Designed miniproteins, single chains, continued (5). Designs and how they scored, part 61

Each design is a single chain, and the fold is of that chain. pLDDT is the mean over its residues in the fold that is shown.

## One batch from the design tools (miniprotein)

Design m18111
Fold by ESMFold2-Fast:
Structure m18111 (fold): chain A 61 residues (1-61)
Amino acid sequence: MVKISDEDIEKLVAILRSLPPEAARVAARAYIAELEANRDKIEPEQLERVIRALEEVIAEV
């Protein structure tokens, strides 16, 4: 089981926000797809938290 910490989520969001808006959207969607493909390997609460953070990035760009 993969552990995704709050610090990992913050770092990921910061990286995405540093990209041009279109690149940030594409990267965030790619991460969501990768997380969904590996749903069984990630703790459900961590999965929900990171997907929500990525969807917020998409909404803001």
Scores: mean pLDDT 77

Design m18112
Fold by ESMFold2-Fast:
Structure m18112 (fold): chain A 116 residues (1-116)
Amino acid sequence: MTQEEKLKKAKEYLKKILDATGPDFLTNVPAELQPTYMKFLYYLTLVELSEEERKEADKLFDALSPEQRVYLLGLVTPAALLVNRDPEEVARKLVLFVKKYAEERGLPVPSLLQPT
């Protein structure tokens, strides 16, 4: 895919996730953290990140408390799976992405994202 096609599809996936999770999906997230959660959700819908997107995602993720990180990962993972054409491939990529980020930062990996 071209970068333009990737961005267009990411926006479509983000919209589908927002539609699927409903208007209250951010209700449990403090207002000051909502932009960070939305941006991280956007990065997870991309599945593959550019070097710049990866660095920005790392910075945003590292700024969160361990509890906020677990909450974010639990929130975005099922929503991302619902809107992708190959849910199994996307699930594997998300698990690897989240596991790699968590292991590189010494963070707990949610059990729902750990391979059996």
Scores: mean pLDDT 57

Design m18113
Fold by ESMFold2-Fast:
Structure m18113 (fold): chain A 88 residues (1-88)
Amino acid sequence: SSSRYSSPEAEKLDLLGNKLLTEGSGAETLEQAKEAYKKALELDPNNVSALSGLYAIEPSPELEEKAKELGVPQEDLEALKKLVENLS
């Protein structure tokens, strides 16, 4: 079911993931960011920020389609993917 608002815990986990992607480097930091985004999506499956971040770390057709359904531009998904590739 679609949520009308993000849970506060999901928002905190999404922010943690974003911080790790922005300030961190290396495989361990990417794994921590991935886990934070996965936890955020477990709490709020429609969190577009967490979905986009997870897609950037481990791209999948399912995540891409879900992001498009939620209105995320493909250009934004590609930009995030390129950012993660440059950090790896």
Scores: mean pLDDT 75

Design m18114
Fold by ESMFold2-Fast:
Structure m18114 (fold): chain A 68 residues (1-68)
Amino acid sequence: SAVDELLRQIDLNPSTFATLSEEQQAAVRAYLQAKIDELRAELATETDIARIVGLELQIISYEQLLSL
């Protein structure tokens, strides 16, 4: 998706977020928040330690992107 491509570009160069339109920035933030919410819901029911660690690392990664 367009948002996934924007996230990839931001991960490679964080200054990319500042070059986005207000609409694109809002879309990226909404997408990241939705993904964090999905991952937290999955984490609440997960019992596999390796999966728990993976989910927590993904949540941290998305939360860092939201801090831009």
Scores: mean pLDDT 78

Design m18115
Fold by ESMFold2-Fast:
Structure m18115 (fold): chain A 95 residues (1-95)
Amino acid sequence: MELKPSKEEIEEVAALQPDVDPELIIESITDPRVREAIRIEGQKVFEGVSKEEARRIAAEESGVPLEKLEEIASHATKITAAQLLLIAKTIEVKE
């Protein structure tokens, strides 16, 4: 259940999103607590909860600091794109 990207995959993803801290990208992919927080936030927004309130709930339920989730959210589009690209590369190498 853990993505363990190679150093080369990490560097490639970082190069595609130079304005985003590569540690945030990797943590959003590999840390199960951060992934669960993102899932909870998405679920609450789908249920009609405001984005800000959904993020607070996600922080409380996952144990991830709200500040970290807000930082991830400020780069959400770039982080999501990098995460999807890294997952696609990992699947291609394993298939």
Scores: mean pLDDT 68

Design m18116
Fold by ESMFold2-Fast:
Structure m18116 (fold): chain A 59 residues (1-59)
Amino acid sequence: SRDDILRGTKEMMRALADAVDQIIQVRQTESDEEVRQKKIDEILAEHKKRVAEIKAQTA
């Protein structure tokens, strides 16, 4: 339903905000550029999984 789509959209927006917060923390705490890039890639991969799960639940 439309309400389910709106709820899913809100959950995806929150997931993005959480991922951005984690990236900011990594950029502030990790001085090694290679390690920082790997951690950011892991955060983005986890965010992609979370978005896919939200989409599956609203289909």
Scores: mean pLDDT 85

Design m18117
Fold by ESMFold2-Fast:
Structure m18117 (fold): chain A 73 residues (1-73)
Amino acid sequence: MEELVRKAARAALEAYKQGKSKEEIIEILTKLGLSREVAQTVANAVELLRKSGIEPSEEEIEAVLLSALRREA
């Protein structure tokens, strides 16, 4: 679980830096093995940060991922 969270957080951050859309981020995260619900939660958070002009940290994305995974469980 921890390894998947780290990989997903890095992938989401890299996608953000590359200017990828919310839908593209969802596709990347689901390809890594996350559910669509968790992927949507993370992509929504990243999109909100992009709209605010804030570059998220890997730790911030990991926190969103862990929160979403706990909600799904």
Scores: mean pLDDT 79

Design m18118
Fold by ESMFold2-Fast:
Structure m18118 (fold): chain A 60 residues (1-60)
Amino acid sequence: DNEELIKGAFIAAASYTLLGDKDKAFRAVDLARSLGAPEEKVKKVEEAIKKGDYKKVKEL
């Protein structure tokens, strides 16, 4: 259950990053973190969002 929700949250983060909606992208990452996503992955995704690099968010 949590794994599927975490995947959905990261997909949302990538999609919002592509759209340039950084606020919603960060909310999606915060949700993934709250559901137990690995801290290492969360930090890498946050850095990619800050740079607007949606391709990097998708790869992580």
Scores: mean pLDDT 83

Design m18119
Fold by ESMFold2-Fast:
Structure m18119 (fold): chain A 90 residues (1-90)
Amino acid sequence: SELEKLEKEVKEWLKKNEDNLEKLILEHILRAIEGLKKYKKASAEEIKKKLDELLKLAEENETDKEKLEAIKKAIEEARERIEKEEKEEE
């Protein structure tokens, strides 16, 4: 499933990242994925809203453009995979 693939990728990214903000955002994405798996489609909207909030937080706090781009990409990919999982369950 897309959620399992995303969870695995986020865990691998966490192992490689020593940047505190990037790591915090990735850990939060991982928790959002765990929540979606536990509570099914009902939590998907909440997780998407949280990803949007994390994107804003990254834009406001990350001063390194390259790191900010990586964080934005991670959040966007997480959102896309959550949306795919929602659509494929029907």
Scores: mean pLDDT 64

Design m18120
Fold by ESMFold2-Fast:
Structure m18120 (fold): chain A 74 residues (1-74)
Amino acid sequence: SLIDEILAKGKEGDPAHIEPLAELLKNGDEEVQKAAAEALGEIAKKHPEAAREPLIEASRNVSDEVGELALQAY
């Protein structure tokens, strides 16, 4: 499923996934946004500088729950 693919990208920790995941965090439904936030949080643990700006920008365009999850994961 799309959710499983999103979570797998987070576990890979590749910063190349940051931009596609940030796009999903902005434009996906709530379930997709939640998965994208979790995946971005995982990448942020390995690459905090690369993930910080996309996470902050994307958090402005999601539900309060998803935005909080994205910021706390950092």
Scores: mean pLDDT 72

Design m18121
Fold by ESMFold2-Fast:
Structure m18121 (fold): chain A 63 residues (1-63)
Amino acid sequence: MEEERALREAEARGQAAMAEVNARVDKLIEERKEEGLTRFQAVALIQGELSGAPVEVIEAAVA
């Protein structure tokens, strides 16, 4: 039994998930840099995609 290891694995999994979300956010900001997209708007767009909302609706809500 290693409670610490289970917790550490959960943290590592969380960090990996956060890294993926951050990578998507950074990529979206770079792709839409000419539009002046902020990190906050990019995060909202990624969260909206995860919730299954259409990108157009998410963009309208964030803009």
Scores: mean pLDDT 66

Design m18122
Fold by ESMFold2-Fast:
Structure m18122 (fold): chain A 81 residues (1-81)
Amino acid sequence: SSLLQQLTQLQSQADEYDSKYNSALDLAEKYRELAERAQKKDKKKGEQLREKYRVYLGEALGHQSQRDSLRAQAMSLKSQL
């Protein structure tokens, strides 16, 4: 049915955003570690790396929001089946 196809598509999109969320979190954590190490030798480099940490953390939050919205839509649609 078209509803089952919509459910499958919503679940697939949610899984894609979950993958993006995890990737962005991994990058944020990596840049946090790099920023801490850089602070010991180059304060300016440490600040630049901290900014990358904040950017990737923000991207992760955005992907999490999209994932959660899509999962909520999928649950709502599934309850109609």
Scores: mean pLDDT 89

Design m18123
Fold by ESMFold2-Fast:
Parts: C-alpha cells; structure tokens; sequence
Structure m18123 (fold): chain A 60 residues (1-60)
C-alpha cells in the first residue's frame, strides 16, 4: 500500500473530522478525481489531492 508521512498538520473529511499531526503516517487507498481517500489509525477520511500532495511525503 502507498504510505505517506504528514509534513504539516492536515484535517481529513469524515463524519467526525480527523486531525493528522506532522510526522504521522497515512495510507493512500484511492484517488477519486480531485479527492484522495486515506486511512489513518484505522479510520477512513477524504482530503483534497492537491492538499495531500503539498502536505505529505511518500514513504516506502
């Protein structure tokens, strides 16, 4: 799976917004147009793909 490290704080869109702190790891599951579906600590959320690219770094 594609893993991303947060370089800046970002908020994932969900029924309850999920705040991701710098240094945390996200898993990219799917890209849908301009949105990305990600998993963080077992929770699913969406974020703008452009914001995700600007705020995260690929980790392998």
Amino acid sequence: AIKLKALKELTLEAEEPIVVKPGEILELLKVEGDKALVRYKGKLGTVDLADLIKTTKLVE
Scores: mean pLDDT 83

Design m18124
Fold by ESMFold2-Fast:
Structure m18124 (fold): chain A 100 residues (1-100)
Amino acid sequence: MEKEKELYNEYMRAINEGSPEEKIEELKLELAKVSDESGRKSLLDLEILAGASAELIKKIAEAGKLSKEKVRELALRWAETFAALGDDATAAHMRALAEA
């Protein structure tokens, strides 16, 4: 969608310019609202991989109208991946996100 591309470009610019975390979080929530299902899942996947807080993950999911089950599915998949790589600490963090 046109609005999705514009917001994504603004989000990338904000990251590159070192904008405040509050502005970056706001743009993430706006992207979640206008993205299709695939885009919303990609946003959650990226934030889970980046080690985002459970609170931020919840806000993005709510803005994108994604179910708790979908968030849990993505978080558990990443937990399995990091555990297989021997990163037990990151895997534990991802499992905690799945329980939130």
Scores: mean pLDDT 73

Design m18125
Fold by ESMFold2-Fast:
Structure m18125 (fold): chain A 67 residues (1-67)
Amino acid sequence: SLVDALLQPLVDAGRLSEAEAAALRGLILGQRLTDPETIERVIEAFLAALEAGRDREAAFVVAAREI
């Protein structure tokens, strides 16, 4: 799927854990996101929040703002 194609390279590179990727996948599919640009913005916002030292829950709030 598009979501797995975007998330798997990030897991392979160590930028996301398997658990974080699974949770983000659940968010994207649960919100029924199909637009590639929106999906990419959601993923980028989540990663940026984690890299800034936010926990997973706070990163989800930041990612959800891109929807």
Scores: mean pLDDT 82

Design m18126
Fold by ESMFold2-Fast:
Order: C-alpha cells, then sequence, then structure tokens
Structure m18126 (fold): chain A 81 residues (1-81)
C-alpha cells in the first residue's frame, strides 16, 4: 500500500509538471479503483486539479499541492489503522 501510493504520487506529480493532465487524471482514477480506502481523497484531488487548472494556477504549484494532498491522505489512513 505505502509503496503503491508513493508510486501513484510520483507518476501524478511528473504528469502534472509535464502539463499532461489527462494522464494525471487517468492515474488518479486507476488508483481510486485499486485503493478503495483512498478513493474519496484521490477523486477529490482530481476535482481540485481541474479547478486549479481552470483558474490558471501553474503546473508546478498544482504538482506540489497534489503531492502534499496524496501524502496527507496516506498519513490519515495509516493513523486510522
Amino acid sequence: MVEEVEEVKKRVVEAVEAGDFDKAFEILEEAAERIPELREDLLAIKELMEELRKEGVSNQVIARLVGGLIDLSLERYLREK
């Protein structure tokens, strides 16, 4: 789980920094299906990314926010276990 979430974070951050939001959304949707405990958080992060992109926030800032939110989601899950 931890290693899987870290790989998801890395792939999403790299896709966002490259401006490939379609790939970032695909990664988050696939992760939400594979990790049901984080599904709501991952889908909320996708929605936030769509909103920030429409508002003209830079890809670099969006990538940092998304990476941090994925870390917080994993930390929350681990504390509840």
Scores: mean pLDDT 82

Design m18127
Fold by ESMFold2-Fast:
Structure m18127 (fold): chain A 59 residues (1-59)
Amino acid sequence: SPLAQAFQLALQGRIDEALQLLLDAKASPSEVLVLAETLREKGVDPRIVEAFRELAKKL
């Protein structure tokens, strides 16, 4: 799943690759927002979480 791969990349700090993967996979805004919330619950840096939320607005 592209969402599962993007989540793993984000946990590894590979943020640009995770965002690009979601763009290439044409992920839905709702799926990307759920991913952003999951990252927030995992304690990921708020700036990274916000990057995923901003991506969702562009989808």
Scores: mean pLDDT 85

Design m18128
Fold by ESMFold2-Fast:
Structure m18128 (fold): chain A 89 residues (1-89)
Amino acid sequence: SREERAAQLVEGAEFSLEKAIEAAKNGDKQSYARYVAAAAILLTAGDIEGLRVSPEQAERLIKLAEEFAKASGDEKTAQALIDLVRRLA
């Protein structure tokens, strides 16, 4: 179902953002860039497909993007991720 597809997308985006946060904390810019790209690809694909996420799922993804901003100092990238999540909400 579309709900199951949305859940899998959220799981993948959460995983990628958690890995991006860990890479950012270690100063590994190349790794966090790859994980951010993976999350952005998933969120963009979900938007194109017309998938919708629950408010709870959106809140979790936004919190991870905010944690990424704090770990990396890259507020612009974090805001872009938040904007992608909000399109699915």
Scores: mean pLDDT 90

Design m18129
Fold by ESMFold2-Fast:
Structure m18129 (fold): chain A 91 residues (1-91)
Amino acid sequence: PSEEELTAAVARVGVAVIISSMKSREKPLTDEEIESLARLVARVSKTASEEDVRAVAEAIVESLSPEEVERLIRELEKLDPEAARILREAA
């Protein structure tokens, strides 16, 4: 539990740092950036609780455009359909 909670916290900080970096860009995320973010979210969903995955999904929806969120959901459905559903519900 403690190691899983720490891993989830580190992953959430990693997602937040990436999103913060992307938010400072005036241009939409590339397909490679969306794919990398989808892999990171899928990794978090394997080690984190559903509440932690939901918190990450809410942070993503607040930071990305609706088009970027839709693209992320499509990539995430290939890796983790449950995480993709949580992200879709947050959107």
Scores: mean pLDDT 72

Design m18130
Fold by ESMFold2-Fast:
Structure m18130 (fold): chain A 72 residues (1-72)
Amino acid sequence: MVEKVKEDLEALVELLRAGKVSLEEAQEGLARLSGQLRKLGYEEAAAYAEKAAKAKDLETLEAYVKKAVAAL
């Protein structure tokens, strides 16, 4: 369900900000969520989630997650 994927995207950013997950762990989670969005037909949101999964810093990752959520 897309609502659950949206919650999971937002939760990953919060966990990363709180230091509860590493950047690498967040990138892995985002790659998985991108795959789920693609299967649900949300191609634009999936593309932004893939960009977030490749981000090298929290600021860039958060910006792409925000775009992915906005594209839902």
Scores: mean pLDDT 84

Design m18131
Fold by ESMFold2-Fast:
Structure m18131 (fold): chain A 80 residues (1-80)
Amino acid sequence: SEIEKLVKEIEELIRKHVKDPALQDSLISMVKRIANEEDVERAERLKKLLIEAMRSHGMPEEVVKEIEKKLDEIIEIKKS
């Protein structure tokens, strides 16, 4: 599915830019939670928390923006 493809792309970006395995797993778990969240408003709130977490851990802004764009695409698919 398109959502599975987007989740995999986000996972690869996280694994490339985050070297701590525990932090990778935590962030990827949040991505998967967003992808499986049926309530669009909750998905939007989880997205904001994830983006803030990524920034607070020093991920590059261009990578954070790329991930945010992919998360927005997931949420748009869920609106359909």
Scores: mean pLDDT 87

Design m18132
Fold by ESMFold2-Fast:
Structure m18132 (fold): chain A 63 residues (1-63)
Amino acid sequence: SGEEVGRGAGEAAGMLFGLDEETVRRAAEAASKADPNDAVAVGRAVAEGGGLSEEQGIQIAAG
């Protein structure tokens, strides 16, 4: 589901970029609203919610 994809993406961003737990939750919530079949949209949502660059968000979506 979109919520599950969003949670995974937020947690990955936290691990790779050292986000605190609150920021990870915000990133996960933002990503959960994106189309889970659109990796670029998920990555951009993670970046917006997590305070990351668009490039960092795309990196999360890619792996």
Scores: mean pLDDT 79

Design m18133
Fold by ESMFold2-Fast:
Structure m18133 (fold): chain A 72 residues (1-72)
Amino acid sequence: SKELLKSDLESVLSKLSHPSVRAVLESVLAVDTSSPDFELEVQVADGVLRIMLATGVVPEEEVQPALDALET
């Protein structure tokens, strides 16, 4: 459910402090689940977080919970 995905992202946001990861999750949460752009924003967020993880610019402990939530 897209609503469950948003709930999971909100839960993860309450536990994460890194501003770059928070901004990515907040961009997904800003889009209405009924919008055709919602699925695209989820895919963009996943891609950006995977780049952060691969480049090591953000610690894995900040990125991985966000990626795990997007996989719900």
Scores: mean pLDDT 83

Design m18134
Fold by ESMFold2-Fast:
Structure m18134 (fold): chain A 98 residues (1-98)
Amino acid sequence: SALEEAKKLVEEAARILAEAAQTASVEEEAELSMLIMDLSVLIKYLETSDNLEEAKEGLEKLIERLERAAERYPGVREALERAKKLLEEAKKILEEAL
């Protein structure tokens, strides 16, 4: 389903951020940990809900947060940009299923 495909992309985004956190500075790791927590909340939502529109809104908010974090944290910017692209693809899948 569209929700299952979107979930896999969000899980991959969380994995990328978790790997980046291993070599990040203390401040960068703290930001990545907060983002990973919010991605985990969205993953649970995608597993338990059939509301595509609310899932899309959650993705849009996280995309904006990843973009802001990439501007502030150059040391983990590449990982944040990669995660953002995965969330944008997840959003596109949900939009095509609406």
Scores: mean pLDDT 87

Design m18135
Fold by ESMFold2-Fast:
Structure m18135 (fold): chain A 55 residues (1-55)
Amino acid sequence: SRSQRLHDALEALTPEERDAVVARAIAQRKANGLSDLETYDLLLELAEEEVERRK
């Protein structure tokens, strides 16, 4: 599920990396007027991207 994927991605990140991806999602929500669902999907995408960057 998307909730499980988000949980797994966030748990793989450090607290600082988590704060950074959350801040990016909030900034994009504010800049583009995203809905709650769109913000959630973006947060998932950014978190999984950050995990991949560490490889």
Scores: mean pLDDT 83

Design m18136
Fold by ESMFold2-Fast:
Structure m18136 (fold): chain A 65 residues (1-65)
Amino acid sequence: MELTVENLTTLPGVGPELARALIEAGFKTFEDLVKPGALARLMAIPGVGRELAERIIIHAKNLLD
């Protein structure tokens, strides 16, 4: 499933600005959000703390499962 601003904003805590930041950081698919190292990559984005990063990953896993 391809990442778009619209798709990403369905995730809790992700607004349009953060959705754009995720795409710019190199996340192209929901599968990229569940790969090894995704937590560290998400936390490297300004404004993304560990709790938000973990929440994003959990919801992405639910969409792929």
Scores: mean pLDDT 78

Design m18137
Fold by ESMFold2-Fast:
Structure m18137 (fold): chain A 96 residues (1-96)
Amino acid sequence: ATRVIYIVGDTEREAFLKEAGAIVAGAMRVVLGAPDVVTIDSSSPELEQAARDFVAGKLTREQATEIFGEEVTERLEAALNRPGGYEVISVVLEPE
């Protein structure tokens, strides 16, 4: 199964959870395209934990860049600089 990790701002959280619960790929992609949503593709629980640790301020930018790459790290840093809370949401995609 493929695990996708999402970092979702408070404004997008309710909409994301509703669409994720419906398992509607097109609707999920619309929410994932929102400015307050950062997507990290992962096949491993370790990447989910690293995302949570970065959001919690436990990882440096250098460590995050090594794990996620520069583009994803820049998006995470920009998201975390916005006022408001963020949540790390993990979705396991089961093969149909």
Scores: mean pLDDT 57

Design m18138
Fold by ESMFold2-Fast:
Structure m18138 (fold): chain A 80 residues (1-80)
Amino acid sequence: MMTKDQLVDQIFDVLGADYLTADQVDVIVDQGPLTADQRAALRAAMARDGRVTRAQFRAIVAGATVAALQAIYAIVQANL
């Protein structure tokens, strides 16, 4: 059974980078089953740093369900 940490690692492994680009954040925010607070946190990290690192993403989605992270993983795979 995949843990949330394993799902985050799989998302970044599929992307081939240790960070999310603006376009990748846009897809995840627009299509992903995230709370308003999680969406706002991703946008704020992007605006501040020009990227969202794996560590920042992991912290932001710490409150997400395994099902939500599985859905984000599927979205990332479909949009590559």
Scores: mean pLDDT 84

Design m18139
Fold by ESMFold2-Fast:
Structure m18139 (fold): chain A 73 residues (1-73)
Amino acid sequence: MVEHLELVEELVDGKRVARTVLTVEEDGRVTRREFGGGEEAPFGTGPEPMDGTVTELPAGPDELRRVAIRAES
């Protein structure tokens, strides 16, 4: 069972072009699910896997910061 579900949306030129969902597992692992697809991507519609990549990460909070930094830069 997942402990936490966190949503991060990436912005490019003021538009949402990507959506990232990070899920923290109870055993301490983090799963990152990224949804690409430009303006057609499902932004803010829940963790729906239309076109994305799922990756397990060692730390959720740090990864959220990295995603936010990349979206800003």
Scores: mean pLDDT 45

Design m18140
Fold by ESMFold2-Fast:
Structure m18140 (fold): chain A 81 residues (1-81)
Amino acid sequence: GLAEARRLLEQAKELLRQGRYEEAVRQALRAIDEAARAKGGLESEIMLGMAYIVAGVGRLINDYEWAARELIRIAEELLAS
């Protein structure tokens, strides 16, 4: 649910602070997935799709810090209400 999504987002932010970028990407993706499932609707599905593209690009270019920051931004937008 949304509470779990917020918990996962806070974990992703802490991992980012610690320089644990790949783990921050994984937790931010989990936060986005939880938020999208809880909210439903086309906009949530689009944001989830964008999140997987960001994660894939981050892996492809080996920039997990950029990917983590972008995914955290997407999660925050999805959870803003």
Scores: mean pLDDT 89

Design m18141
Fold by ESMFold2-Fast:
Structure m18141 (fold): chain A 73 residues (1-73)
Amino acid sequence: VDREKLEKVVEEILEKFPELSREEALNLAGLAIGGILNGASDEEIVDQILRLFPELTREQAEEIVDIAREYFG
């Protein structure tokens, strides 16, 4: 994985959701990037995020996927 792009995804997630820890943002970035690189649909990635982070809204999960797609889509 491109570490520079990964760090940018993590930084943008934390800017949008400052309540998240860096570890949570890294895990969310990893899920979204992994899904994109494996050819998963946005809906499949959102569902995966919500299974592991049920406290997030669908809208928040969709925004995280959009951030990851900016760098890895």
Scores: mean pLDDT 86

Design m18142
Fold by ESMFold2-Fast:
Structure m18142 (fold): chain A 72 residues (1-72)
Amino acid sequence: GLEGSLYEPLAEIRRLLAQAVAERDEALLREAEARAAELLALMSRTLPPERLEALRAELGQALAAARAALAA
């Protein structure tokens, strides 16, 4: 399904965020943020509202956690 087609970009964003936190690398965080914004923009016209909200929440939580870890 459509969510199966999101696996690779989501896995890559999660990998970049984990690496940014582990290495305390703000450039990797910014790359992950850019990829997340691009994915949300692409999916905003194709995903049903409920699925788009779930994706937005998932990405938002992951990004917020990474930002908090880097700010500590």
Scores: mean pLDDT 82

Design m18143
Fold by ESMFold2-Fast:
Structure m18143 (fold): chain A 57 residues (1-57)
Amino acid sequence: MSPKQRLELEVEVLEGMRRMMEWIRDTKLSDDPAAQAEFDARIAELDREIAALRERI
């Protein structure tokens, strides 16, 4: 696999994880503001990682 293809695959995986975390936050953690805040922080970290990987493509 080329380095570019590997980076594109990593982005797809992270975007999938981000969508899953948003779903959990909105459905499973709707009654837990503290847990939602923790998930928001992790989603923000994933967004930064995705942006950094896209910059390398």
Scores: mean pLDDT 82

Design m18144
Fold by ESMFold2-Fast:
Structure m18144 (fold): chain A 78 residues (1-78)
Amino acid sequence: GPAETLIFLANLGIAQARKILKEAKSKGNDEAVKYAEEAIRDFQKAIEAAQNGDVETAARYLEKGIENLKKAKEIIKK
């Protein structure tokens, strides 16, 4: 259902954000670290909301997590 899909997507986001966080830390890129950590927090909040049946809040946090993950990726590339 919608909650299970949101949890699945958020877990994929956490896996990607953790890889970026490790790379950012190894490079000393504090700005990319910040955005990767924010992405992980947003995805964790999405999972919590989805587990509580709050699909609307889960979708909002998933979107925030994706945006922060995109920012971390952009910063690492530059």
Scores: mean pLDDT 90

Design m18145
Fold by ESMFold2-Fast:
Parts: C-alpha cells; structure tokens; sequence
Structure m18145 (fold): chain A 73 residues (1-73)
C-alpha cells in the first residue's frame, strides 16, 4: 500500500524532472531528482526492494536527462 503511493509519487516527480530537463531547467530537474532520491530511500526503509529498484531506474534516467540539458547550455 505505502509502496504503491511512493511509486505513484516517483512517477509524478519523474515527469516533472523530464519536462524541466527538456526545457533546459537544470535546477528544476535537480530539485525533482532530490525528491526521487528521498522517495527511493523511503521505499528502501520500508523493505520494498522492487519499488526502490524501479525508482532507481527513474533516477538514472533523470541523471542522463540533466547531463544532456547541461550540454545544451
């Protein structure tokens, strides 16, 4: 139950981070990345390995998007 909520929140922040990075808003993307990392840490603390692994994949994608956005500056 709590893990399902965390995954839903992670999807929201992933979408925000992706949109921010596409616009070149690196700061906005980094803020959303921090939120994703907090949500991942909460999933891990609850012992939900599956949820934490899915969130880690979203974090990796956001980090790549931020690097691409930085290269466009």
Amino acid sequence: MEADVLLALAQIFYSIAKLAAEKGDVEGAENSLKKLEEIRDQARALGNTEASQEIDKLIEEVKKLIEEARKRL
Scores: mean pLDDT 83

Design m18146
Fold by ESMFold2-Fast:
Structure m18146 (fold): chain A 81 residues (1-81)
Amino acid sequence: SDKEKLAQQAVDQAEQQVATLRRWIEEGRVSREEALRLLEQMLAELEEIEKTLGAFMSKETKERLERVRRELEELIAELRA
């Protein structure tokens, strides 16, 4: 369905954003405070995606979204340590 395609695109974008931010953190291109702000914003965006499109997501797309969420939560925990 068109909504499943939209959900897949949103998850693809989130995966790319997390990969980019991880690279910027590793390169020292962002401060710890800015990285935390961006990660928390991404986490909120994933919650909104699941709330609005979750009913239309395949099991595979939901599992991918949950993996991105866990990765964001782990990065936030590491930066707060």
Scores: mean pLDDT 87

Design m18147
Fold by ESMFold2-Fast:
Structure m18147 (fold): chain A 58 residues (1-58)
Amino acid sequence: SSSLSSLLLNQALEAFKDLREADEATFRAALEKLKLPQNYIDYLLKQHKDYLAALQSR
């Protein structure tokens, strides 16, 4: 598929893989740079926060 939505989703998933252990500010900045739909940003930030909470509960 060559749709913009598919391209943006793939970029978001790559950013998540690369930055999943980065701090929230870095991850948020990457998503903002990609100009993702707000619901994608919200979803990925939630996943990232949950992941980080599991890794560094302190």
Scores: mean pLDDT 70

